# Designed miniproteins, single chains, continued (4): the designs that were tried, part 92

Each design is a single chain, and the fold is of that chain. pLDDT is the mean over its residues in the fold that is shown.

## One batch from the design tools (miniprotein)

Design m15191
Fold by ESMFold2-Fast:
Structure m15191 (fold): chain A 63 residues (1-63)
Amino acid sequence: MEEKINEIKEKLKKEFPDLSDADIDTIVTLALSGATPEQIARAAGVTVEQAEKAIKIVKEILS
């Protein structure tokens, strides 16, 4: 599981290079807990569209 989490973080860093490591960690944690795109966007300071794309990446890697 930890290896897949690292893969998710690296993929998110490539897709959103302007995001800090802390923002990426927040996005991953909330996406894994089933948070909504709006909740992730608010917590990480990203757009709802970016949060939706991040959730998709998390689901694709965990599938």
Scores: mean pLDDT 82

Design m15192
Fold by ESMFold2-Fast:
Structure m15192 (fold): chain A 83 residues (1-83)
Amino acid sequence: SAKEEAKQNFLNVVNSLTSSEELKEELIRAGNRYYELLENNSSPQDIAEAAEELRKLILSVKNEKERQALFEAANAVDEAFAK
């Protein structure tokens, strides 16, 4: 599905980063948590808190181009879930 493809793309972008393996694992966990909450019709508050945690982790990526790619990949997942 489009949602699965967008989520897999996000994971592929994370795995391509020059960041530490620890940060990559945190990004994958935060992304998976956020997307699971979206799939399970969780509360708006829980979804917002998970989205903010993911956003903060993406902002911690020091390479500007990689950070932009992560935001673009995450936004593509959000768009797939909105449709």
Scores: mean pLDDT 87

Design m15193
Fold by ESMFold2-Fast:
Structure m15193 (fold): chain A 110 residues (1-110)
Amino acid sequence: MSIVEKAKKRLEESKSLSAEEVYKLLTETIIEALRWLAELTGNPLVEEAAKKVEELSKTLSPKEAAKKALELFQEVMSEVWDELSLEEQKEAIEINGYLIEMYDIGVEKE
């Protein structure tokens, strides 16, 4: 399963989960999306961002970790944008959309 397909599936799964479970799943999905970007770019900044999200998931509440992870994913995506092919850029935009929708689902369930 591609990371795009996985993010889409997890967005659908989020509809049946609690707010806390959605935030945890979102953070996990962001870590996987960052690792996908690291594999595509070979850029060490992306790998460090994935490690940072893992630390945030251990130190912050699920909601705060998810919010910071989403912000970091968007920052990293912006930084490496020109390193991505047009197809990879489209996939990154689609993933980002699913991640934002997952966060909104979590907030709506509170």
Scores: mean pLDDT 89

Design m15194
Fold by ESMFold2-Fast:
Structure m15194 (fold): chain A 55 residues (1-55)
Amino acid sequence: SAAQEAEFERVRANLLKAIEERDLVAARAGLREMREHFPQHAAELEELERLLATL
C-alpha cells in the first residue's frame, strides 16, 4: 500500500542517516525495526546490513 511504502521510506531514511552519522545504536535499532515490520524488503535490508558492517 502507499501508506506502507511511505512508512518504509521514512524508516529507511532514518536508518541511512544513522549510518551516515556513524550512530551504531540507532542504526541497529533501525535494522531491527525493518526486520520486524518490513520483511518483504529483505534484499534492501541485506544491502543496508552490508553498509553497517563497514562502520
Scores: mean pLDDT 80

Design m15195
Fold by ESMFold2-Fast:
Structure m15195 (fold): chain A 65 residues (1-65)
Amino acid sequence: DLSERVARAIRAIGGAIDGKTVVFRRRDGEWVEETLDVSPEQGAALNERQARALNAGEEFVLEAF
């Protein structure tokens, strides 16, 4: 689904940067980059979850989107 595709795109580009997370959404048939503002704690948690998912060969879902 769309959430799975977005999570996969985020895995490809990396994690949160300076408390912000980049996501891709499909709009008018194209992928559009959006930046979401997250707290340092949320950013750290997302980075940890992303690292664990990547190491396990798994996809992760972002709860803050």
Scores: mean pLDDT 52

Design m15196
Fold by ESMFold2-Fast:
Structure m15196 (fold): chain A 62 residues (1-62)
Amino acid sequence: SLQEKQQLGDALIKGSPSSVKSAVQAAVDKILNGEKVTSAPSTGSGFFDTIIRRMLDGMQSL
């Protein structure tokens, strides 16, 4: 549901490094508007990039 997507998006933004919060927010906003997001924002860490990508993909499947 839209509410579940919003809750997951808010959690992801809060858990993201400060350097990428605006980019993560933009990706979350696109998903909430029904737009397709195909790439995660770069954090400079492959570990965080993978987590963010998987969470965004998960939101798009809800």
Scores: mean pLDDT 74

Design m15197
Fold by ESMFold2-Fast:
Structure m15197 (fold): chain A 119 residues (1-119)
Amino acid sequence: MDEELRRAGEKTGLPVETIRRVVEEVLRMIAEGKSLEEIEEKFKDLPEAVRNMALGLAAIFRGDKELAIELLSKVGGVDPEIVEEAFENELYGLLVRMALGVADSEEARALLEEALAAR
């Protein structure tokens, strides 16, 4: 987790502390049963990259495939078909990396192909 947060900071230009706080807050809100709308409201005044990261994580954890595809393709520049295949194959670790902006389309495809070949 710490290495992924560091890479997210490098790729997004955001402080690692900011990224960690967003992840922790999203997980807390999901654990408390907050809706996607309440999570969106919480992060509405933050920069677009931070909002998209928070909503992408929330969409993944809530199982909102359509919203996850939209947000992760926008945040990470990941092809929508890669996000869809990762969701269908329950590769949540890869989805989280995409939401954090640490896996671009090339990296995400390689990781997806490796995961699918291993089963």
Scores: mean pLDDT 74

Design m15198
Fold by ESMFold2-Fast:
Structure m15198 (fold): chain A 66 residues (1-66)
Amino acid sequence: SVSDYDGAIRVVVRHLLPDASEEEQEEVVKRAMERARSTESTWTDPRLRVARVSGIAVREALEWKR
């Protein structure tokens, strides 16, 4: 499930937003997890799950940085 990737999402967010507060980083993590959950039903290949989750985390971090 998406909850199995919360650690990976946090690592990506911290790497892309090192100057953000812990509260700001958690908000981005929360948005990334929410988006991943909303699209999880369309994921047919489990081998691509980590790549898809990481991609969502990158997108949400970059959108927050704007």
Scores: mean pLDDT 76

Design m15199
Fold by ESMFold2-Fast:
Structure m15199 (fold): chain A 103 residues (1-103)
Amino acid sequence: SEEEVQRLLQELDKLLDEAKKRITEMVKNNAPKEEILQLFKEFLDKVAEILRRLKELMTPEQFDFVLTYVSLKLHEILKLVPDPEVQQELSALFAKKLREIRE
């Protein structure tokens, strides 16, 4: 339903904003690469669950718009991480998760 879609989109926004804040804090505190990767994986799993639910409730066109939005938010988060290798690993994890959702 439209109400369910709106609630899921709000939950998605909150998760993405929280991920950005927490990763920003970890980077500022020089947290180990492994901790940043673990936190990102945990948020990706939560985001993926919301995306799977949205996929069932939306048209393919609407869902592609949401995926574009999530990709932009992810790109903002990746820019906060100074290590290119960590950025590449995070990007690969997200790409794999998106592929699984699209299947």
Scores: mean pLDDT 84

Design m15200
Fold by ESMFold2-Fast:
Parts: C-alpha cells; sequence; structure tokens
Structure m15200 (fold): chain A 96 residues (1-96)
C-alpha cells in the first residue's frame, strides 16, 4: 500500500523539480516581465500535475488518508518551488 504512495511522491518530486529546472535555465535569457509570466505558467503546470497525480492515486485505490497525505505533500512542494521562483525574480530585479 505505502509503496504506491512513495512512488507517486517520488514521481511528483522529480516532475516538479524538472519544471523548476526548466524555468531556472530559461530565466537567464528572459526579461523580468517574461520571467513573471513563465513563473505563472509553471505554477499552473504544477497545479495541473497535482490534480493528475491525485486522480492517479484515486484510480490506484489509495485510501482517503493516503490521498490527503499526497495532496498535503504536493502543496508543500509547489509552495516551496513558487517561493524559489519568487526569489529568482527578486535576484533578477536586484541585478539591474
Amino acid sequence: GDDQLHKLLEKAEQRLANLFTRFRAESYVQSLPEMKQQLSDIIKEQEELRGALLEEARKAGLSDEQISALDTALEKMIDSLAENGKDLLLEKQKEK
């Protein structure tokens, strides 16, 4: 039972990290308004991924408690990446 929750968490962490890595790499060649738009787009993609992973968990027969734990973990991961993205925007603004 728990193995499936752990696999979904690992998949989430890798996919969310990949989205943020893409944003970071592109940020070096983008203007501040472009970075703000892309951060908004990445947050939207991360929320769509959250929905897809929760649906995958439901279809896999995870308990309501396991689904709640996954949702809480995903929210914390997304919030952490959003704050890191805001920090990159502040650093970009500070460079000029």
Scores: mean pLDDT 81

Design m15201
Fold by ESMFold2-Fast:
Structure m15201 (fold): chain A 115 residues (1-115)
Amino acid sequence: SIKEEAIEYIKKAIEYIKKKDYDKAIEYLEKARELLIPLDEEAPEEVIKEIEELIEKFKKTGDIYAAADALFLAFQYKRYSTAVDIIILIVETKDPKYDDAIIEALEALIEELKK
């Protein structure tokens, strides 16, 4: 199934994050993202706007709490491809201090996709 293929790519991304190979992790996350687009549920326009504003705040300020809030909304509204996009932005910092949080978020995404 599309979910099972996405889960396998997410597992590969986790392996590469553990190895500090962020470029390979991003490649696998982008593959998972493309598979998850058709599985995204509808969200209100105000929620999509809030996610985008939180993403912009993270890009401009490095405020990880803005990224975390955006990720929470993406999970709440089952916008799984958006959740992967946010995780990719965090991985692109290439800062090992985020590794554990990224792995936790990806493992949570795997559990959501198994439902």
Scores: mean pLDDT 91

Design m15202
Fold by ESMFold2-Fast:
Structure m15202 (fold): chain A 83 residues (1-83)
Amino acid sequence: SDAVAAATEAAARMAEIRDEAIARINASKSPQEAQRILDEAIAEIRRVAEEAAKYPEAASGAEQTLADMTAELRAALDRHIAA
């Protein structure tokens, strides 16, 4: 279905943004730079999730994926700062 295709595509795109952001956070030279990367990545993932949520059947899954990836990105930032 179009909703399933949209959900699958959104999940893949959100995963790409997450993975790239984690790599950029780990390469960052300051906590401020890492925070900026985190904020930009969360905003981009949210935009992808909102686009998928135009299909009501995909909305719950997209919101859960946004929450999970936001937690993963925050954990990556915390690990980088602690190192």
Scores: mean pLDDT 85

Design m15203
Fold by ESMFold2-Fast:
Structure m15203 (fold): chain A 120 residues (1-120)
Amino acid sequence: MTDLEKIKKLAEEAVNSTDPNERLELIEKAIDVLEKRFPEIKEAVDYLKQAVENLRKAIESTDLEEALELLRQAFENFLKAYDIALKNVPEEYRKEISEILNLIFEAMRKVAEDVLKKLE
């Protein structure tokens, strides 16, 4: 299995998970493989790690306003990561990295839905 196939599989498993903590663990594993494979996007990876940390804090939050602010910061960090990654990956990988980042975004969105549902 290539590193890119491994990242995509982990991101797909994160999207299909039913537990928000398991989703974050799978996203973190995908990010770790991504960092190792593409050192040229380290800045983007650092923003993805910040997004995951913000999501983890949101899961642990018992306050709706705090959770909403953490979710906002998570998605702002993701958008920065997305822009930097696509500008800095080799052109031959741009489409595949875009697909992987879109899967990570979908998994993060599902974590956000789980957080908001818990705070109802």
Scores: mean pLDDT 88

Design m15204
Fold by ESMFold2-Fast:
Structure m15204 (fold): chain A 61 residues (1-61)
Amino acid sequence: MKELLEKLKEIGKEVGKGIEEATGLPVEVKVELKGDTIITTLTVGDQKVVSSVSVKDWLNG
């Protein structure tokens, strides 16, 4: 469980870096694991996007 969360945080940092390079805006990525649900909060400049996906769906997607 902890290993999955750490890996997701690393992926989030890579995605955030790509968006920051593409937009020139500050990017912050927060990844949380609640039970079997992964909650990702992406902040780009002043905009905030929250997505949730089950661990099973994420592994299959």
Scores: mean pLDDT 74

Design m15205
Fold by ESMFold2-Fast:
Order: C-alpha cells, then sequence, then structure tokens
Structure m15205 (fold): chain A 63 residues (1-63)
C-alpha cells in the first residue's frame, strides 16, 4: 500500500503501534464505547500520537 520503510523507521513505528494497540485493547476490555475506540484507531492510523494520548486520557476520565 505504501513504500517500504527503512529498518530503523520500521522498528520505531512498530514500537509505537504496539504500545497504542495495547492501550486500545485495554480500553476495549474495560468496556469503552465502540465509537471512541474507532476514533482512537483513526488517530493511530494518522500517526497522531499526541492526539491519541490525549483522547486516551479523556476516555479514562470520562468513566
Amino acid sequence: KRPALSKEEYWEKLKKVIEANDKLLELKRQGAPQEKLEKMSALLVKEDWEGFEKLLEELEKEK
């Protein structure tokens, strides 16, 4: 779909994706609304790490 990444870029993105996905799974297990999980997934796809972290905190506080 997109061009191949360099080895260093691949590992850096992979690490961030793993961390973000782990948080997303935890929220899903805690019963977070699907609409919000979908929003977070969109931020992850956009590589908006700051927005992802901020939305994660807001979801935790909304409980």
Scores: mean pLDDT 73

Design m15206
Fold by ESMFold2-Fast:
Structure m15206 (fold): chain A 83 residues (1-83)
Amino acid sequence: MREEVEKAIEQLKKTADELIKALEKAGYSPALVKRLKQETEEIIKYLNELVEKGDYERALQLAKDWIDFYKKRLEEVKKEIEK
């Protein structure tokens, strides 16, 4: 469980980084990019707090939910760049 949560947090970081790069490539404002970076840092902080409490199931579910949300947003941004 803990290793699964750690892998999910790593995947979240990678997905957020891809989204940030796609937003920059699409010409989104630096302010919006900064907001996304801050949001991602706060989410990761909360996930680490859940891990510290031993709440692995909740941490894993929340990490997966945010990964899915960022992936969906990334797909939308990629469509703007490619079309």
Scores: mean pLDDT 83

Design m15207
Fold by ESMFold2-Fast:
Structure m15207 (fold): chain A 69 residues (1-69)
Amino acid sequence: PRVVLRIRAKPGKAEEVAELARRQPGALEARVVSDTEVEAVFEDLEAALAAGAELLRHPAVEGVDITRV
């Protein structure tokens, strides 16, 4: 089942973070929700967890929450 990550970006960095999310293996979609929020859809939980860990390494990312869709 697909999984949604809600990613919190630093102000003004949402587009950069969305691009990062789209580059992750298993990413199906990523869209900017606001200046500080991105939603990314992943093919499964394994892909979402790996992507979340990688995204948290980036200085533009403040946090990641995982939600099953």
Scores: mean pLDDT 84

Design m15208
Fold by ESMFold2-Fast:
Structure m15208 (fold): chain A 70 residues (1-70)
Amino acid sequence: SGLAAAEARGQAYARVIQLARDGRPPPSPEDQARLDQLARALAEALGVPVPAEVTPADVKELIDQQTDYA
């Protein structure tokens, strides 16, 4: 059951990443919370400050920076 929950969480994050790349806002508060958590994780990995208000555009920029550095 824990593995199934982890897989479902991974799929939810993948969806939020795709929405951010498409410039689309998260459709629910739960998805917004995932977007916020993703932004924090990416900002921490890049050593940059976490945005106070997280938008899809902010997450897209952080993803693009991670890809360019890799």
Scores: mean pLDDT 71

Design m15209
Fold by ESMFold2-Fast:
Structure m15209 (fold): chain A 88 residues (1-88)
Amino acid sequence: MKREEEIKEREELHKRLDDAIRNGDYPTAIRLLEIRRGRIVDRKNRLQQMRDQGRATPLDLQQLDDVEKSIAEIDEEIARLRAKLAES
């Protein structure tokens, strides 16, 4: 039920990020990606705690792998935007 609200929030974040990139506002784009990264890191830490306590389900372990990949992708995007900002 709340999944539709999460989709709407993600779409809003994507639109803000796209607008920032289109306007050459790389500092804002980097800030938005750092906020997204922080949320994913918090989720990763929770999933790791569940794993360490032997409470993780197979679904939780799959989600842990997914969040680790998402963090890596965001770190690459931040690095690219930082490079563009440094050349600006």
Scores: mean pLDDT 80

Design m15210
Fold by ESMFold2-Fast:
Structure m15210 (fold): chain A 80 residues (1-80)
Amino acid sequence: SMEEVILGFRYLAVLSEGYLLIKMLKKKGKDDLAKKVEDKLKELKKKMDDALKKKDYKTLEKIIDEGSKYILEVEKELLE
């Protein structure tokens, strides 16, 4: 479905941004924070995969939004 395709791209965007953030955190020697981000991304992926399997696109979008907000909050902390 079109909604599945669009949300699939957004899902991949969240994971890509998260993986880039992990790489940046490791480069700055923030290994503990990098591990927290990895654990959170693994949790988010499991939740998103479950929502996709159920075709629950409202829940999927909510989890994608949660992931995006989390990444932005970590990036803000990194810049401060």
Scores: mean pLDDT 85

Design m15211
Fold by ESMFold2-Fast:
Formats: structure tokens, C-alpha cells, sequence
Structure m15211 (fold): chain A 99 residues (1-99)
């Protein structure tokens, strides 16, 4: 999981958005396999960032909504705090892309 998110972030920072999307999609599959709710929120939030930077606002909003829906199911406060940081990152990137 962490290695996929790191590779995705590296690709994202280098402007390789299609590669970043692939890494985050693989991270989503790994998180689903492991029933990792926080991992799903991280991966969907970063996928939303990648689509926002590509200018695909509709997909960015779709994936941000998926991350938000999962975050609403969290019961642990520490997980809620971490989820909020990823959601804020993705929402900020999406807001910037709309300008």
C-alpha cells in the first residue's frame, strides 16, 4: 500500500498524471482486498488530486465523493483526523483546478 501511494505521489509531483492514476488505482485495489477504509480514503483522495491536475473535474469530484462517503463510516477519532487531512488536500486541489 504505502509503496504504491509513494510512487503515485512521485509521479504526480513530476507531472506524470496517467502513471499517478495507475498507482492510485492499484492502491485502491489493495485497500479493498484488505478492508482498509483509511487506505481507501487516502487512495481515492490522491486519485481525485491526479484527475484535478489533469483537468478532469468530473472524475475528481466523483473520487472525492467516494473518499468522503467512506470517511463518514469511520469510528476511530485518529482515523477521522487523518481522513480529514486527505479530504482537505483533495478539496483544495479541486477548488484550485476550477479557477
Amino acid sequence: MEELLEKGRQALNEGRYDEAVKYFEEAIKEAEKNNDKLGLIRAYSLLAVAYARKGDIEKAEEYLQKAFDIANSLKDLDEQIEATLYLMLAAGELAAAKR
Scores: mean pLDDT 84

Design m15212
Fold by ESMFold2-Fast:
Structure m15212 (fold): chain A 68 residues (1-68)
Amino acid sequence: SALDAALARFRLRARWAAREALAAGLSETQIREMLDKLAANFAAEEPAVPREDLERVVAEVLAEVRRA
């Protein structure tokens, strides 16, 4: 679906950004702030995507950061 495709694109971008931020030595707090900004920008461009779905992806990526 279009929703699944949009969420897959966001997840890929969020994971890539988080990995680069980790490599640059950013803290979890800084990474969270960055991911929240990415989610806000994505929501503005893709208003049909539910906010809770974007928040869930941010939580998934942050959990991956904590396990790294």
Scores: mean pLDDT 86

Design m15213
Fold by ESMFold2-Fast:
Structure m15213 (fold): chain A 110 residues (1-110)
Amino acid sequence: SPVAQQYRDRSRDLMRQGDYDQAGQYLSQSIIQQQMRLDNDILTDMEDLSRRVPDRSRRAGNQISSQAPIWSQLLLAMAANDYKGDINNTAEGLAYVLSTDPSLFTPALK
């Protein structure tokens, strides 16, 4: 949808500016607007964010990830609960999920 594309474009702009926390939040909103469908562009953006977010993100994401067996359920839970946590936790959670499930990188690398 146009709304999903606007969120994705803003996420990419924020990544270029070094604002990875906001970038992760806007990328999450783009995924929500696509009803949790991950296309190759989103997977590429998630992989890029995971590479740029500091190593501490993996530790912060651990508690959140334990509530969801897969990345899609983590994002759905965040959306359903109107995630009120730290913006850093959104980017850190996404980076951690990608680090935990390397299968998400395989489609983006092709």
Scores: mean pLDDT 55

Design m15214
Fold by ESMFold2-Fast:
Structure m15214 (fold): chain A 98 residues (1-98)
Amino acid sequence: SSAEEELKRQKEEAEKLKKELEEKVREFERRLEELRNSPKSEENAERARRLAEEAREKALEFAKKLSKLKLPLNPELIGLILRLIGLAIEAELLAREY
């Protein structure tokens, strides 16, 4: 049915969002770890602030995409978005240490 085809498309979109979100979480975790192991400097403080802003922007972007899905709330996708918010907070705190 058309409803079954729409549900299939929505599930495929959710799977794609999950994959993209997991990749962004891994990228930002890697960047944050590199910054934690870097010398304290104005340049590295700026990199940490930029990472925090990018992580916040991506969390909002994925939250908006998730809100457009016609599927029930996916706890795993919500958890990954919250992880991006956590990474933004950690990066902001790291920037303040410099």
Scores: mean pLDDT 85

Design m15215
Fold by ESMFold2-Fast:
Structure m15215 (fold): chain A 71 residues (1-71)
Amino acid sequence: SLEEQIDAAEQELKEIENDTTLTPLEKFNKLIDLEIQIGVLSIKAAVEKNYAALDRLDDLEERVKKAKEKV
């Protein structure tokens, strides 16, 4: 489901941020990949008119953007 995919993306961000084995460049590349994934999910949520999912994805997208700025 879309909700399960959003839950997975939120968990992936947490894992990227908490992974002490990743270099800054590796973290940045994983965050870029996650940002693309979130964009695709946002299009799906918009097509489905799932505004609750869009709000979650907008928040997650902003969190990924801030995480990228910290690298």
Scores: mean pLDDT 88

Design m15216
Fold by ESMFold2-Fast:
Structure m15216 (fold): chain A 61 residues (1-61)
Amino acid sequence: SQEEIVEEVVKKIEELLKAGASENEVLRVVHDTMEANPELSAEAVRRLGREAGRLMREALA
């Protein structure tokens, strides 16, 4: 499901940030996910962006 895709990508972003990934690397993962999954709804895209932003703020503060 679309929610499963979002949750899987969010976990991947979490792992990358714990490994010291930059904001640019996280944004690339988000962009690549959207390109690979053009069927993602506007709601799923907004949720992915919101969760990625939250994780980046927590890790890079």
Scores: mean pLDDT 82

Design m15217
Fold by ESMFold2-Fast:
Structure m15217 (fold): chain A 97 residues (1-97)
Amino acid sequence: SHMSEEEIREAAEREARELGLTPEEVATAEGGEKLVERLVEEARRAVEAGEVELPSDELLRAGAAAFERALRALGNEAAAAQAEKLLARLLELREEA
């Protein structure tokens, strides 16, 4: 990863705001869960609309690892568990495609 802690935090804040959440909310367990649900819903919409192809297992796992780092940068103590939940939901979505 070429990103600094500051760059990771800035990217995480931007993504949270695009999904209608504040960085402070995402630092909480409830906010982190809402972010996971919104990311899964957005991915499902994009796949169903034909806007994106679902990535490989390897790329989805890399994305989940990046998500975990972003949540930790925002202060979310459940980052690992939430990243695992996101990965599981995205893998499930791909199996339905």
Scores: mean pLDDT 75

Design m15218
Fold by ESMFold2-Fast:
Structure m15218 (fold): chain A 85 residues (1-85)
Amino acid sequence: DEAKKEELVEKMRKFYAELAKALRDNDWEKVEELIKEMSKEAGLSEEELQEIIDYFKSMDDEEKKKLADMYEAAAKGENVADVVA
């Protein structure tokens, strides 16, 4: 189903846009909420989810900004390689 693939792509773009904004705003409650929602759909355990959240919280401000830039590019449908290169 190509329609289901298109819906998944739009959903992922929305997720990346919201995650990028939350990272730029240092809104950790929103980052945690978004990661929990996506991880639940991916079938991750609560322990795996906590490790992901802890990893994100361990990033410095420079790493968070770079990650936000990558997610913002992904949300716009830009090639992430063009942003990183």
Scores: mean pLDDT 72

Design m15219
Fold by ESMFold2-Fast:
Structure m15219 (fold): chain A 78 residues (1-78)
Amino acid sequence: KYVEKLLELAKKTAELLKENPLDKEKIKEILKKYSPEIHELWKEVVKNSSPEQVKEAAEEVLKLMEEALDYILEVQKK
């Protein structure tokens, strides 16, 4: 339950960031809105999931964020 919600929110956040790669204010707004929600879901995942589920969730969230950051950096190249 919590792992699925975390991954869904992480995917949504990553896609929103990729939609606004040149808009620093919009990136800040997206992060300000979704970082607290992701933090609360992480707290629930850590409390209620097995170590294996926590590891898998962490790996997927990191992958999604890395892909979004790499895309933003590519678009921002002169």
Scores: mean pLDDT 81

Design m15220
Fold by ESMFold2-Fast:
Structure m15220 (fold): chain A 68 residues (1-68)
Amino acid sequence: SALAGLDVDGDGTVSGAEALVGLRAKGYDGPTDGVMDEEAKAYLAAWIELGRKGTAAEVKAKAAELLA
């Protein structure tokens, strides 16, 4: 799924808050209250574009590219 690799609990279910916590591990600095702002959406898109792999620095760079 699009949220694969962001499942913080490893239980196969990813909530919005869990996805944001996973994205924070990949360099996202925004709130993890379950609301997807434009930055969180860009980080999710960057994670998908990188094939659900990569370092926090790579995800952050790709998210910045997508926000431009």
Scores: mean pLDDT 66

Design m15221
Fold by ESMFold2-Fast:
Structure m15221 (fold): chain A 89 residues (1-89)
Amino acid sequence: VDELIEKTVARFREYLETLSLEELVELGRELLYTLTGEDVSDWSPEELARRLRETAEELSKGPSPIDKLNAEILRVLAERLEELLAEEA
């Protein structure tokens, strides 16, 4: 299961590298809304990245492989957002 998670996360990271900052923000908002029901449409990219990390940490405590996969997906999305935000600064 760990190998499947690692492979899925690696493919997702490759996909994220093809996206602009605006596309990453939109994806982050959609994923967060889908997983938590939270409306983050007016949040800054920095606030969104923080919330993605917080949600990832919470999901990582879940017992299922799906919780762990979702945690890693949100974590790498937050990392990519932070990388692009650092480039803009």
Scores: mean pLDDT 80

Design m15222
Fold by ESMFold2-Fast:
Structure m15222 (fold): chain A 92 residues (1-92)
Amino acid sequence: MKAIEEAQEELKKKLEELKKKGELTPEKKAELMLEAAEKALDALGVDPEIKERLLELYRRALEDAVKTGTVSQELQDELAPEGEAIEAELAA
């Protein structure tokens, strides 16, 4: 759990630095969020197949959010069952 907290603190620090410099773009924020998610999943010891699926879904959601300012309803509907299935596997 400490490694997840460390990943979150590093993300926060990087976002604050970019904001101070006026360099915080939606694209850069998405990139840092994806990087933090990958690090957190590695720290949790998540199965490589589950990690790959989670990161792909998260990357797609971030790409849509960057382009439109929101995640499309169709993508949200597609991601919801997969997210629920992964939560159930992680809780087991």
Scores: mean pLDDT 69

Design m15223
Fold by ESMFold2-Fast:
Structure m15223 (fold): chain A 69 residues (1-69)
Amino acid sequence: MTKEQLEEMIRISERLMEAFREGADPAYIAALDREGYRLAKEAGLEALEPRSPAEVAAAMERRRRSEAE
């Protein structure tokens, strides 16, 4: 993996964590997930399949319900 690829993956990871914490648009979070997955696969790394916007929205809703209960 190149240094440039590693730095890009770190940036995407940081943005993804921030977006999820802030309750950003699920489509935006899903797009970051897909970009991270693409970079990991290009670098030859094992990666979890990226979540769809619907899956991200469902995960955010589960978290919201847990906090509301």
Scores: mean pLDDT 75

Design m15224
Fold by ESMFold2-Fast:
Structure m15224 (fold): chain A 71 residues (1-71)
Amino acid sequence: MSAAQQRAQGDQLVQQGNQLRSRGTVDDYIQSSQYFTQSSQIYRSLGDHDRSFDSDVNSGISLIMSGVMRI
């Protein structure tokens, strides 16, 4: 997979995470956190530390909203 394809995948995961968060259920928040975690891993592999950090923060917020608070 090219770097451009990996970045596009990361961007798509962020969009899906945001869509799930907007639905506001516990299950949607849990799934949202998983998508943000996956996007963070992709951005980190690309050396995009700012986007990786933003995705980690968004994953954490989704987990807090779900009531899990495990990280």
Scores: mean pLDDT 81

